# Designs tried in a protein design run: designed miniproteins, single chains, continued (2). Part 94

Each design is a single chain, and the fold is of that chain. pLDDT is the mean over its residues in the fold that is shown.

## One batch from the design tools (miniprotein)

Design m7259
Fold by ESMFold2-Fast:
Structure m7259 (fold): chain A 116 residues (1-116)
Amino acid sequence: MIKLTESGGGTFKEGDSVTLTSKITGDLKLVALVSWWRQRPGEPLRHVASIDMLTGEVSYGPEVAGRATISVDKEKKTTYLNLTNLKKEDTATYYTEVVTFLGEVVRGEGVELVVT
C-alpha cells in the first residue's frame, strides 16, 4: 500500500524559494504518475505539477509555469516541488497524489504553505 507524507511547509516571505517534499512509502514501481496539487482557502483544488514515472516527462499548471520544478529521487523514495519567486497567491495547502498503473489514486494529507 502506498502512503504519501508531505513536509517542508511553513511561513515564507514573498520572493523567497521553498522546496516542499513528500516521502513515498510502498513500492515505487507501482507508481505511474506523481503530481502536486494545491488548494487555496475558498478555492477549488488546482494542478501544480506532474511527473511521468516511466518517461520522466513533466507538466506544470499555468499559475506556476516558469517558477516550479518537480522531481523524484527514486533511491530516497521522495518527490520534491521547488517553487521560486514566491507570491502571496502561493499560500495554499499542497498535496501529493500518486496514480498507480492499475489506476488507483492515493493522496497525502497535505502541507500548508503561507507566503507573507
Scores: mean pLDDT 89

Design m7260
Fold by ESMFold2-Fast:
Structure m7260 (fold): chain A 95 residues (1-95)
Amino acid sequence: MKLRELLERLEKLLLEKVEKEEKDKEEKEEIKKSIKEGREVGLAEIDELEKNKDLELLELAERVLELGIRALETEDFEGARAELARLAAEVEAKL
């Protein structure tokens, strides 16, 4: 999948999860604003990585977004945390 499509899917899943929470309207709006701001930052960073042809960072971003989407769909946040830790160690070893 393309990074932009993954980021859009992640935003949609996060917004749907927030709507299902039994929280005050004000708290939900604050969380939704944070999610939307995160997407805007992510889109700008994807644009920079594409311009710089940084294929390794683009692949890493895709893997991170896929893990986040999977965690939200399956509610397996502990599994996602373990996979993110492995991915971080892999990246650190290449630096």
Scores: mean pLDDT 72

Design m7261
Fold by ESMFold2-Fast:
Structure m7261 (fold): chain A 87 residues (1-87)
Amino acid sequence: SEELKKKKEEAMRELLEKVFEIAKEKAKKKGLPEEELKLIEEAKELLLSGKSAEPDLAEKVSEEMKEIMEEAVKEQEEEARKLYEEL
């Protein structure tokens, strides 16, 4: 059903927004240039629009940014896990 599809899209959107917020804060704390922060915004918009991630975008990202994104995903997974354990 289209309702189930919309609920899935909304849940995915919230998850992605949280991951990108964490990534942005980590990038700022590490002093990454504004150009790399813009790449995070571009990746966020691309994923939120439901389009497949462009391979070129991954190649444009520095190794430090890749590590920050991995850390942001792990933190979001840990938060979800803790919430599940508290319930």
Scores: mean pLDDT 68

Design m7262
Fold by ESMFold2-Fast:
Structure m7262 (fold): chain A 59 residues (1-59)
Amino acid sequence: SRQAEIQRIGDAAVAMAESLGLAAAAEAVRATTERLLQDPSASVEEAGRAIWAAMRAAS
C-alpha cells in the first residue's frame, strides 16, 4: 500500500540518519514521514523525494 511504502522509506531514512549519529536529521525525517502519511495526495515518489530532502537539509 502507499502508506506501507512511505513508512518503509521513512524507516530506512531514520535508520541511516541514526547510524550516522545525525539526531536532528532523524527527527526531521520522522516529522516529514508523519506529515506525508497524513497527506492522501502525496505519491510514494513525491514522499520519497521529500523524506530524503529533509534528511539532507537537516544533516
Scores: mean pLDDT 85

Design m7263
Fold by ESMFold2-Fast:
Structure m7263 (fold): chain A 98 residues (1-98)
Amino acid sequence: APEATAEVEEERLRWLEENRLKYARELAELLRREGHEELAEKIEEIIENEEEPENREALLKLAAVHELMLRSPLPEPELMERVVERIKLIIEEMEKKK
């Protein structure tokens, strides 16, 4: 039924929103620890303004970067470099939209 389908979609969206915020916060903490304070601050701004469509999209992309960290076979230095590059691209795309 359409109503049952809508309910399942709402549950999935809530789950994604909860995980997106968690992963974004973890990435911000990691970036601060590694000396990338500016990127960490920008992620925190995205989290604080999650109601904006651009920020919600950025949070989903940041969750994908967190997945990359957990599943990557790369050494820690190379992994961090790739994570930072991905985050920079996400923030740049968001800022370009304004």
Scores: mean pLDDT 72

Design m7264
Fold by ESMFold2-Fast:
Structure m7264 (fold): chain A 104 residues (1-104)
Amino acid sequence: MVEEFEYETKNPADNWTLKGKLIVTSDGRVIAVGKSYDANGNAVGEEVRLEFDVDTPLEDIRDELLDRIAEQAAKLPPNDLDGLLKINSGVPAVLILLEKYRKK
């Protein structure tokens, strides 16, 4: 069975919108995607996409995301705070989706 979950929330501090989507495939694969949008609805940074087995522990998924973020951050100039924010922009949406999915 294919199941699909969508998540959207606004950050009250900056009015940025976090959009996430989680797809569970019939073969037990989970595809999680997250993206951030600014107050004007413009996409901020790249979409974060992660694919894993449905039985994968949440801690292992978080560790993989953190490793990917650290690798991308290491490629930025030392003072590129804007680039660092763009790399991390989709991560909160994916993490929120994963926690909601596991609590079911």
Scores: mean pLDDT 64

Design m7265
Fold by ESMFold2-Fast:
Structure m7265 (fold): chain A 91 residues (1-91)
Amino acid sequence: MVELRRPLGPGSKVVVVGAGELGLLAARGFAEAGGEVIAVIDRSREAAEAAARATGAPLAIVADKANPEELAAALAEAEAREGEPDAIVLA
């Protein structure tokens, strides 16, 4: 699922939730469209860090997307450090 807060274009900021194959595919697609992946969020630190390295994202954040409080805190951290995201990808 993709939550678009603004139309995507060059320089658009994207947060990817889920560092599996679908999350990586989405992140690469946004990067090719001129977007910037600012954070990768996953329940696994290893998966989040690997996806961040692969996409050039400055932030790898650990949160369980099934826990709304953890996800909200992770999104707030990404926004505080990198600015408000234009899109959030749930993979």
Scores: mean pLDDT 77

Design m7266
Fold by ESMFold2-Fast:
Structure m7266 (fold): chain A 79 residues (1-79)
Amino acid sequence: SMLDKLKEELDREFAATVAEADATPDPAEQLALLEAALQRYRNLLTVGQRTLPPELKALLQEQIAALEARIAELRAAQA
């Protein structure tokens, strides 16, 4: 279905973002990449609040939570 294809695309983009961040040796650049991704996902959820299927909203919320957790871990490691 089109929903399944959109979910696969979001999962692929999320995985690519995480892989890029994990491969980034500069902690400041890694944090900036994750924060930029978090902002994009939050904006997508906000804009799509009334139009996106519930399954896609749930996936975005899970991805946002995962990015927030990674950012928190990275910030803690820098302290």
Scores: mean pLDDT 85

Design m7267
Fold by ESMFold2-Fast:
Structure m7267 (fold): chain A 83 residues (1-83)
Amino acid sequence: SSKAVARAVGAMLRLVGASIDPNATAEDVAEALELLVEAAEEAPIPKEELERAIELARELAKRVGSTPELEEQLRRLEELLEE
C-alpha cells in the first residue's frame, strides 16, 4: 500500500537523520525501526533495505547505547529477513 511505502521511506529517513544527529537517542532509533517493522508487515520491503536498516541501527547502537526496546525491534527486523 502507498501508506506502507511512505512509512518505510519515513523510517529510513529517520535512521539516516539519527546517523548525522549527535543528539539522537536509542529511543529515536527504536521508534524508526518500529515504523519500518510496521511497514514491512503491511507490504514487502526489499531485503537489501531491511539489511541496510539493521546495519545502520547496529552502528547507531554503538554510539547511543542499546536498550531492550531497540534490541526487540532489531530482532523483529532480522526475523523479517528470514521470512
Scores: mean pLDDT 82

Design m7268
Fold by ESMFold2-Fast:
Structure m7268 (fold): chain A 67 residues (1-67)
Amino acid sequence: PQQYDLSVIPQPGVTSSDVAAAIKKVGGQVISMGQGDFGLEVKALLDDAALAELRKDPRVLWVGPPQ
């Protein structure tokens, strides 16, 4: 399966641990966590199935290219 190196921005108030758990639950892999231009930014490897499931998670604000 194709995997993408993507940026995951959590909803306000969501912790780094909560968003990492959300990524792992959908079968994604956390690469790194840090502060981006929009606050907490998590870089993750996600395939198409993991990306579709992660987008449904209420803890996630957006998923897209690195910012």
Scores: mean pLDDT 77

Design m7269
Fold by ESMFold2-Fast:
Structure m7269 (fold): chain A 96 residues (1-96)
Amino acid sequence: HMEQRERLIAALEEAIKDLEAFKEKHKNDSPEVQRLIDEALELARKALEAARNGDFSTVATYIAALGILSAEADLLGHKEVAEAIRKAVQKMLDAL
């Protein structure tokens, strides 16, 4: 229980740091790129809060929403954004 939760929390915190660094690198990009990154950060932070509360079903819901957001970014032609979100999702899934 505790080791799995701690591992998931650490992975979520690292994914959030990665996305925050990605946002800083792309701060002068289009409003659409900023929206996608901000939505990814909001979802990741909500997943972190759910993980801290031991609500793993809610964590899974937010990870799924991040996957959908990555697909949306890819369809809109923002391949780098899609890849950044996909890497964050993979880090979270590997910790489950």
Scores: mean pLDDT 88

Design m7270
Fold by ESMFold2-Fast:
Structure m7270 (fold): chain A 82 residues (1-82)
Amino acid sequence: DMEKVAEELQKEIEEAIKENPELAKEFVEEVAKKNAEKPLSEEERFEELKEFIKKLIKDEEKAKEMIEKLEELKKEEEEREA
């Protein structure tokens, strides 16, 4: 159930952002800075999101699990259109 996985991920990210609002602000500023220097591709934006999750989630195992779920969601979406 990909909808449930996406909802769970969104809630976990939102909770982590509430605990670390400065990290969320830093992430937005870094992405904006990089995009101003060179327009980011969808792949580059996805890599930035994965790095943000690694910084946001202090538990390395939990961060890895969340990133793996994000990668699976992206693959499922891409494969559905193929």
Scores: mean pLDDT 75

Design m7271
Fold by ESMFold2-Fast:
Structure m7271 (fold): chain A 99 residues (1-99)
Amino acid sequence: SAERERLEEEIRELEEELRRRVEELRREYEERVPSEEEIEEAERRYEELREKVAKILEELAKRGAEALSNEELLEYARIVAEGVLARVELELAKKSREK
């Protein structure tokens, strides 16, 4: 129970950080147009993280969430959050360049 409460608190903190970082990216890309190099870097970051997230989802499908430790679940959640951020940044960058 105590370990589950700590995991739930850490996931909540991760969700709050994700929301804050998304809002920061949204503000940045509303005020400036990204360069072609920045878009290429965002695409590379997204592809790398997409592959990591796909492997995590495959592992979850094979093992089940119940077979994972709280530490593994939190680490996987962090990687998924980074993947979401990379996707959001790429979409915002492309939208900003399209006007």
Scores: mean pLDDT 82

Design m7272
Fold by ESMFold2-Fast:
Formats: C-alpha cells, structure tokens, sequence
Structure m7272 (fold): chain A 72 residues (1-72)
C-alpha cells in the first residue's frame, strides 16, 4: 500500500510541476498534490486495493489539473 500512495503522490507532484510551468500559481498546484495524496490515503484506509488507489488518485489529479488550467 505504501508504494501505491507513493506512486499517486509522485504522479500528483509531476502534475503540479506541469501546472506551475503552465502559469498556475504554485500554491494552487501544490494544493492539488496534497488533495490527491489525501484521497489516496483515504482510499487505502477504506481497504481499497493498491491498483484501485492508484487509478482513483490519478483520475482525481487529472480532473483537478484540467480545472486549474482553465483558470490559468
């Protein structure tokens, strides 16, 4: 489970860096990384399988990234 949460966090951090380069304020970009990591932890606490944790967290990161890019 640690590896799944780590993979989700790394994916979200990479998205945050891409958003910051695209003109999204760093505070908002890093908030995305925090929100995605918190979701991954919640899913793990609920007993979701590692693959489900990664999938849900990545989908959430992609959705938040699109919303932030529309604001930039």
Amino acid sequence: MEEAIKEAAEYAEEKARELARAGVPPERAFQLAKDVTELARKLAEEGKEPEEVIKEAKEYADRLARELLEEA
Scores: mean pLDDT 81

Design m7273
Fold by ESMFold2-Fast:
Structure m7273 (fold): chain A 63 residues (1-63)
Amino acid sequence: MREDYLELARVRATEGWEAALEKAKELGFPESVIKQLEVNHEIAERLRAVGDEVDAEIAARKA
């Protein structure tokens, strides 16, 4: 339900991804949903890595 997803999002923002995954299991989310969350997390981590590289490039150009 939407309320469970909101709680999951809050736990992720406050406690991090591992705590959010534990909360999803505690709330009884289906394996298909947990797998989708893992895929989304993987994509988000890759985007962060690219963002960090871009930020470093911009900082270097300011010098």
Scores: mean pLDDT 74

Design m7274
Fold by ESMFold2-Fast:
Structure m7274 (fold): chain A 82 residues (1-82)
Amino acid sequence: AKEEIEKAIKHLQEAIRAAEEGNIEEALKHLGEAAEYAIRAGKEVYDAVKEHLEAANKALQEGDIKAAIEHLQKAIEALKKV
């Protein structure tokens, strides 16, 4: 669980970096990887971040970079609390 959580956080940090650079495709790729690691970490971990990951995905697809970064940051903080 801890290793998967750490990998999810790393991918969320990379998603933020890509979003800040305007690279929506790379941000979505890293968001997807973070979601997979959260799922592997277990149901309780995934349930804690699912809404933040879904909100970040929607914001990225809509081109709302500011909202995407805010939701990605909230996902990281939620993962740190589990």
Scores: mean pLDDT 88

Design m7275
Fold by ESMFold2-Fast:
Structure m7275 (fold): chain A 68 residues (1-68)
Amino acid sequence: SHEEVVAQALAKLDAEIARLEEILRTETDPVVRRVAEHELAKVRAMRAELEAASGEAQYQLALDILSE
């Protein structure tokens, strides 16, 4: 269903956010940290867009996120 697809996409983004936050908590290499910070900002923006979307647009965005 639409709700299941959106929930799966949110779960995927939440898992990626948690992974990147853990990298930033433990990593000391400045290049790796910068890449992780940039990726975290992108994933957070994508999550916010998915949460703000509705109807068909939200469903299509969720499918895109799940397909990478």
Scores: mean pLDDT 89

Design m7276
Fold by ESMFold2-Fast:
Structure m7276 (fold): chain A 99 residues (1-99)
Amino acid sequence: SKVKEELKELAEELGASEKEKETLEKLIKDGSEIELQLTLWYLKLKKLAEVEGKSEEELKELLREEIAKLLGVDPKDLSDEEVEEILNKLIEEARKALE
């Protein structure tokens, strides 16, 4: 899928090792479409934050907007707890793929 190709490209751009790429391949094989899409958006936002020098707080707000788009809801209707739980899961998955 397009999401799988974009994930591989972003992993390469973020300097992922061969072992990290293997971890990402397992996520691509076994992960749900939503998990893949959220992981892609997190990596895209992390790269954007690195290029533009954005803080973690700004990254969280960008992630909130992307999650809201995916779910078809208003960003303000997502609680800080819900966004934090999703962000923490994505950080752990991205860490395993990119460290």
Scores: mean pLDDT 65

Design m7277
Fold by ESMFold2-Fast:
Structure m7277 (fold): chain A 64 residues (1-64)
Amino acid sequence: SLMEILDVFRELDTDQDGRVPAAAFAEALRARGLDPTPIVAEADTDGDGYLDYTAWITRHSQSR
């Protein structure tokens, strides 16, 4: 669910910079029985292995 995804982002963003490692995020979601694939594909816009979850949240809060 969206709430679990947001919880994982907040847990991994300990320095509050709005970015989390894609590998750590994927492991945390899989441990919860969730598929990280669509979120990593959407949030890793630079392909650098880090997710900009602030931009991802902004996109999804305005989704039609």
Scores: mean pLDDT 73

Design m7278
Fold by ESMFold2-Fast:
Structure m7278 (fold): chain A 88 residues (1-88)
Amino acid sequence: SGEEALQKLLEEGVKEEDLLRLIREWAREQGWRDVADWLDLLLEAMAKPSAEEAAPLQQQGRQWFQNSTDEDVERFAQRIFEAFEAHA
């Protein structure tokens, strides 16, 4: 599943911020707009100096995943996994 693919990337011990930046740049190079836009949102949340300021962006991100179809989530996770393997 898409969740399993994302979990596997984090389990490999890559720092979340570094992983997201790498995947974002790769997604942009591939023209994966949906993935790149999502990663921009996550990176913006991580750049906030406080959890208070990050919370709205993090909630928006969670809502996107909750409102996405299983197909959308699987496609997103597959693209992230492929991008990571291509750069590893």
Scores: mean pLDDT 61

Design m7279
Fold by ESMFold2-Fast:
Structure m7279 (fold): chain A 92 residues (1-92)
Amino acid sequence: EAEELKELAEKAIELLEAERKKVRDFLESLGLPEIAEEVEKAIEKAIELFKKALEAAEAGDAEKAKALIEEGVQTVYDTVLKHREKIEAALA
């Protein structure tokens, strides 16, 4: 359980670090630079939470690792959801 959460956190960190610039550039290309900045900050916050989750998983604290992963995912989703209407309008 803790080992699975460790792998999940490591993969999530790698994915978000790789995709952060692409997500920012995409939103900026839609004319939404303020939303791009907010989403980038949310991704940075999620990466920090996933790094803490990795530390918790390495310590054998699966419950803490899971809570930190859920908080990181929720942070990104809440930020995107908050701006959904503006993003959808820009895509239309």
Scores: mean pLDDT 81

Design m7280
Fold by ESMFold2-Fast:
Structure m7280 (fold): chain A 110 residues (1-110)
Amino acid sequence: SEVQKSLDRIFDLLDAIRRAAPADRAALLDRAIDQVQELAKKAKEFLKEKNVPVEVQLRILLLISEIGSSLLVARRAAEAGRMDTADAEVEEAERLLEELRRLIEEVEAA
């Protein structure tokens, strides 16, 4: 699905950020944030098409919002040279993204 493709692109970007030199991380984080915004749009259309229960829709949208927030904190930390903070927030975004992937797979299986 388009949502799964969007998730895969964000996972690839988070992996690229972890392997990147400190100077390159801010630009990759900007790209990841843009992809999360794209994911939010695709997720809203996906949830409408699947007639998903409201509580599941809210949980998915909340996870997307939390992923975006963690990446924004990581971006600001990277720009300030606080790489430990940036790395911790990228790790949190990855954890939330894995939780989101499981929910999307569950919705697609129903």
Scores: mean pLDDT 88

Design m7281
Fold by ESMFold2-Fast:
Structure m7281 (fold): chain A 61 residues (1-61)
Amino acid sequence: MAQVAEEARLTAKYLGLTVDEVKRPAIGEEGRPPSEEARRALDVAIQAMEEAARENEEKKK
């Protein structure tokens, strides 16, 4: 079944990403804790996303 793909599709549409890009973090979040290396990479990605979101928020308004 592709329930994850359905939810990823909606999220991708909101973020302007592809289903594949959204599916990656969603799979990890779906009860599969990342390894130590993945945890470090995830933290960096989250910080980068937050910084980009803040910049977009200020540009938006």
Scores: mean pLDDT 56

Design m7282
Fold by ESMFold2-Fast:
Formats: C-alpha cells, sequence, structure tokens
Structure m7282 (fold): chain A 65 residues (1-65)
C-alpha cells in the first residue's frame, strides 16, 4: 500500500480511534498513541506511526483494521 493510501485509510478510520484501538490490541504503547493524536494531520500521524513501528508493521496493522 502507498503512503498516500495508508494516510487516507488512517484519516477514514479516525486518527484518535485508530490510535486507541492499536493500544488495546497491543500494537503500540500509550506514548506512541499520544504522538499520533498530537499530530497536526493524518500524514504526520502516519509518519509518527512508521517511525515507531516501521512501515511494514504499520501497513499490517492498518490493513487489519
Amino acid sequence: MSLDELAEKLYALGVEKTAEKMVELGYINRSAADALIRASDPVEALRNLIRHIGKEKAEEVLESL
């Protein structure tokens, strides 16, 4: 999946809802979720996610939601 497609999916799911769900499922910790929620836009939120867990894992997580 392209970065644009991932950002669009994250936006459609809702950044804060997705971050909370990822914490509940054990994919990220609270600190990482707060960084996603604090982001100015979904592209920044996606970049923060990729920096924390890597692009491959970010794709897996977002595809599974």
Scores: mean pLDDT 80

Design m7283
Fold by ESMFold2-Fast:
Structure m7283 (fold): chain A 73 residues (1-73)
Amino acid sequence: AGLEAAEARGQAAMDEIKAVAAKISKEEYEELRKKYPTDEERGEAFNYYLYEKGDREMALKIAAVALLDALES
């Protein structure tokens, strides 16, 4: 039950990140990649925007950039 609930939440979060990745412009993607070039910097920025700034939209964009960068490799 707990693991299934965590997986369902993880899947919902991933679906949301994928939706943001589909909507992000090439210009915004390139600018965010330049600003946060490493996975470590992206992780720190994601946590900062999500937990300290409460900017969930920006956090999801950073996660989407990381996903798109991984798919390009």
Scores: mean pLDDT 77

Design m7284
Fold by ESMFold2-Fast:
Structure m7284 (fold): chain A 58 residues (1-58)
Amino acid sequence: SMEDRRIEAAVRLLQEHDLPLEEIAKAVGFESVEEFEKRLKEKYGMTPEELREAARAA
């Protein structure tokens, strides 16, 4: 579950900080934004943009 921990950290960065997707992906150890997006969709069923919007709505 080390990958799950990376994804959870990335989601917090997406929702709590206005950081570019490339910087977040690199900070949590993904090689590309595309890989990061795929992992988020697998775990949460959402894109990074959808996760940011969920934070704005809350």
Scores: mean pLDDT 76

Design m7285
Fold by ESMFold2-Fast:
Order: sequence, then C-alpha cells, then structure tokens
Structure m7285 (fold): chain A 98 residues (1-98)
Amino acid sequence: STETYTYESKDYSLTITLNSDGTLTGEGTAKTNAAALEAAGLFHDYANEQAAKGVTSASLTIKLEDGTTYKLTLERKGGYMALTPESRQVVVELYENS
C-alpha cells in the first residue's frame, strides 16, 4: 500500500506519495515560479526526513498555470537527499525567473 500526504496553500498544491518500493513521488501545481520553488523546498525537506527512514530516491513534477512543467529528481546521499545535476539547473532557472 501507498501513503499519501497533501499540502495546500493559496499559491500551490503538493501531493506526496510514499511508494511501497521506498521511493517518494510528488505531484504539484503552482501559480508562479516563486510558488513552485516553495513547493519544491517543502518536497525536498520532506524527502530529507524520509531519507533517515530508508527512502533512496524522490521525484517531483510541478505544473504551472501557463502549462509549463518542471521535474526535479533527488537521490539519497547517506542521510540526506540531493538534487541531481539536471534538477539543480531547473531550480536555478526557477529562481532566476521568480
């Protein structure tokens, strides 16, 4: 079975699923690039908490109102989750366009 957590704010929504294989998946919507960064930060913090409990990878898809979709991938590095090089570039682009 899967466990699901949903977070809703005025500017974004985020649903996080802990899969039976020990991976995390996130699906979100955001009104702005800044809101997408907030959702991504919340997802990363949650993934870091779950890394201590054995989660090894996490992926997040965020869709903006204009139809733009961003995908972030995190991999476990010991006791924490780190963005892949490709995902770090996505975060930089979101930050620069916020």
Scores: mean pLDDT 85

Design m7286
Fold by ESMFold2-Fast:
Structure m7286 (fold): chain A 89 residues (1-89)
Amino acid sequence: MAEEAARRAKEALDAGDLVAALKALGEALSIALVTGDFSPAREAIAYLESRAEEIEALAEALSEAEKEELEQYWEELVAKTKAALAEKA
């Protein structure tokens, strides 16, 4: 699951879709936090870091609606991750 999310993040970035890439990265990080397996998420982060210049250009091109969509997605993902971690007690 985390490996698939990490792969989707890389593929979305290769396609120039920053919104999809950041959503997939968030999913990989959420799974990593719940499972304790950070390897796929770290690989995805390293890949994105190697493409930082492209990401900056894509981020500047994002519409207000796309930025709001990402903020809403990450807020929901953080809430779900916190709930999952609390249940892991």
Scores: mean pLDDT 79

Design m7287
Fold by ESMFold2-Fast:
Structure m7287 (fold): chain A 97 residues (1-97)
Amino acid sequence: SKLLELAKEAIRLAEEAYKRLEELGIDDEAVQQVRAGILSAKINLEKKTNLSAAVYAAASTLRVAGDALEKAGYEEEGRKFKEQGEEILKKANEIEE
């Protein structure tokens, strides 16, 4: 399923963003929101009946992580994660149409 593969990709990107926040020592409340978003996406992926929910949760998590990176002064890295989230959302809309 294209949507299943997109959900897996989105979660992996969200996990990479979380790892980058940890590597940079960013201790913002947004980091807990990123963790919660990844968990939500993984739960929806495991159920496999909520693949769209998994994709949207992971894409939203990339936005939160990107905002946290930009706030910490990593503007280019934050922008890249935000752009990845937007691209995932665009692909999800193309698959669901």
Scores: mean pLDDT 85

Design m7288
Fold by ESMFold2-Fast:
Structure m7288 (fold): chain A 88 residues (1-88)
Amino acid sequence: SMEAEKLLEEAIRLAREAKRLMAEARRMLANPKDKEEILRGVGLAIRAIGLAWEAKLLAQKAKELGAPEEKVKEVEKLLKEAGFDFEV
């Protein structure tokens, strides 16, 4: 359905952003130059966690509405690559 497609598109977008933010957070936290960089890195990680959780919920809703399994697995893969082991 068009509704399932819209939810899945948004879930993929959020999962990609979560992956990007978590990668950036890991770079900042691996060798931070000051306390401000630690705070920024932690802030990015917190944002990534929120986006990953939202992506999971949207992907679950899309799956319930008959979204293609291949696309649901794309969200799961992106979340796993970001470091989140969520089942959809």
Scores: mean pLDDT 87

Design m7289
Fold by ESMFold2-Fast:
Structure m7289 (fold): chain A 100 residues (1-100)
Amino acid sequence: AAEKARIEADLEEIRALEAFQEANRDQADAVSAAVAARRAALAETIARLTKIMSDTYTDVYSEKADQLAKEYPSNPEKAEKEAEEIRKEAFEKAAEILLE
């Protein structure tokens, strides 16, 4: 929730700077530098969220991988089928971080 609000605030600031640039052409160079800095900061935020998503996926998968090893030690075909379902669940949970 907080990260989404920060991204929306950063995008609003970028839009405000671009609008200011259009109204104040004599300051265009300084505003362009500010817009570039804001876009770079947003890219860092996106990279951080991507890492959180990846870590969430790994955490969900690893937790359930221990259960698969316990339940199917002598049946790799069933273990692989269950692993496919777990991969889908982990992906959905990771995607929720970006969508919320």
Scores: mean pLDDT 69

Design m7290
Fold by ESMFold2-Fast:
Structure m7290 (fold): chain A 80 residues (1-80)
Amino acid sequence: MEELIKQLDEAIEKNDLKTVSKLVREALANPEIGLEVVLHAAELFVKKGYIPDALSLLRYALYHLPPEDREKVEEAIKKL
């Protein structure tokens, strides 16, 4: 997970949104880390001012995360 977070940070810094999307989709396939990775990526998009991209990412996550994690994603969407 630490390596994946580092790759996300580097991709966002380079404005490589395609790599960010790929890394998040790979993380969402693993229920143990999917929530943390999605929330971290959304926060990075928000800090960069990419609010529409953060919202799209969080909405995509709602269809791929377990029901117990969806409430936290919905809370993140409401804070945007």
Scores: mean pLDDT 79

Design m7291
Fold by ESMFold2-Fast:
Structure m7291 (fold): chain A 89 residues (1-89)
Amino acid sequence: MEELERKFEELARLAEEIDRLARENTPEALEKGRELLERARELAEEILEDPEFAKELIERLIRRVTEKGEETPEERAYAWIGAVAVAKE
């Protein structure tokens, strides 16, 4: 559990940074964003190997972001995490 939780925290941070870098739309930001995106995908797959934990976490994130409408980078990062995890289902 501890390792899985830490991977999720890292994924959340990566997703937030990726989303922010995409919004800035600078060449350097886009290059860094692509690298972080690949790492985020790998972490999401590891998290999804525990379907019980993943489902609960994804549902919480989706509900939170849906209610707020993804107006901030943090909320959009949570939506991104949820989308990646749900797609793996």
Scores: mean pLDDT 62

Design m7292
Fold by ESMFold2-Fast:
Structure m7292 (fold): chain A 61 residues (1-61)
Amino acid sequence: TLPSYTKEEAEELFARGIDRAIELLEKGVKLPKSTIEILAEVAKRLGREDQAKKLEEYLKK
């Protein structure tokens, strides 16, 4: 299915994924490196620097 959403809706979907990933990592759940890398890049593009920094920290641990 082709995406049919606004920039705001797309940002909301990505933000949800980022929040979820950080929550899981804080609970000690290991996520795939590729997933963390993608979410960190998305967080940077959305201007969510604090979340991007947290994801990068977990990636390097």
Scores: mean pLDDT 76

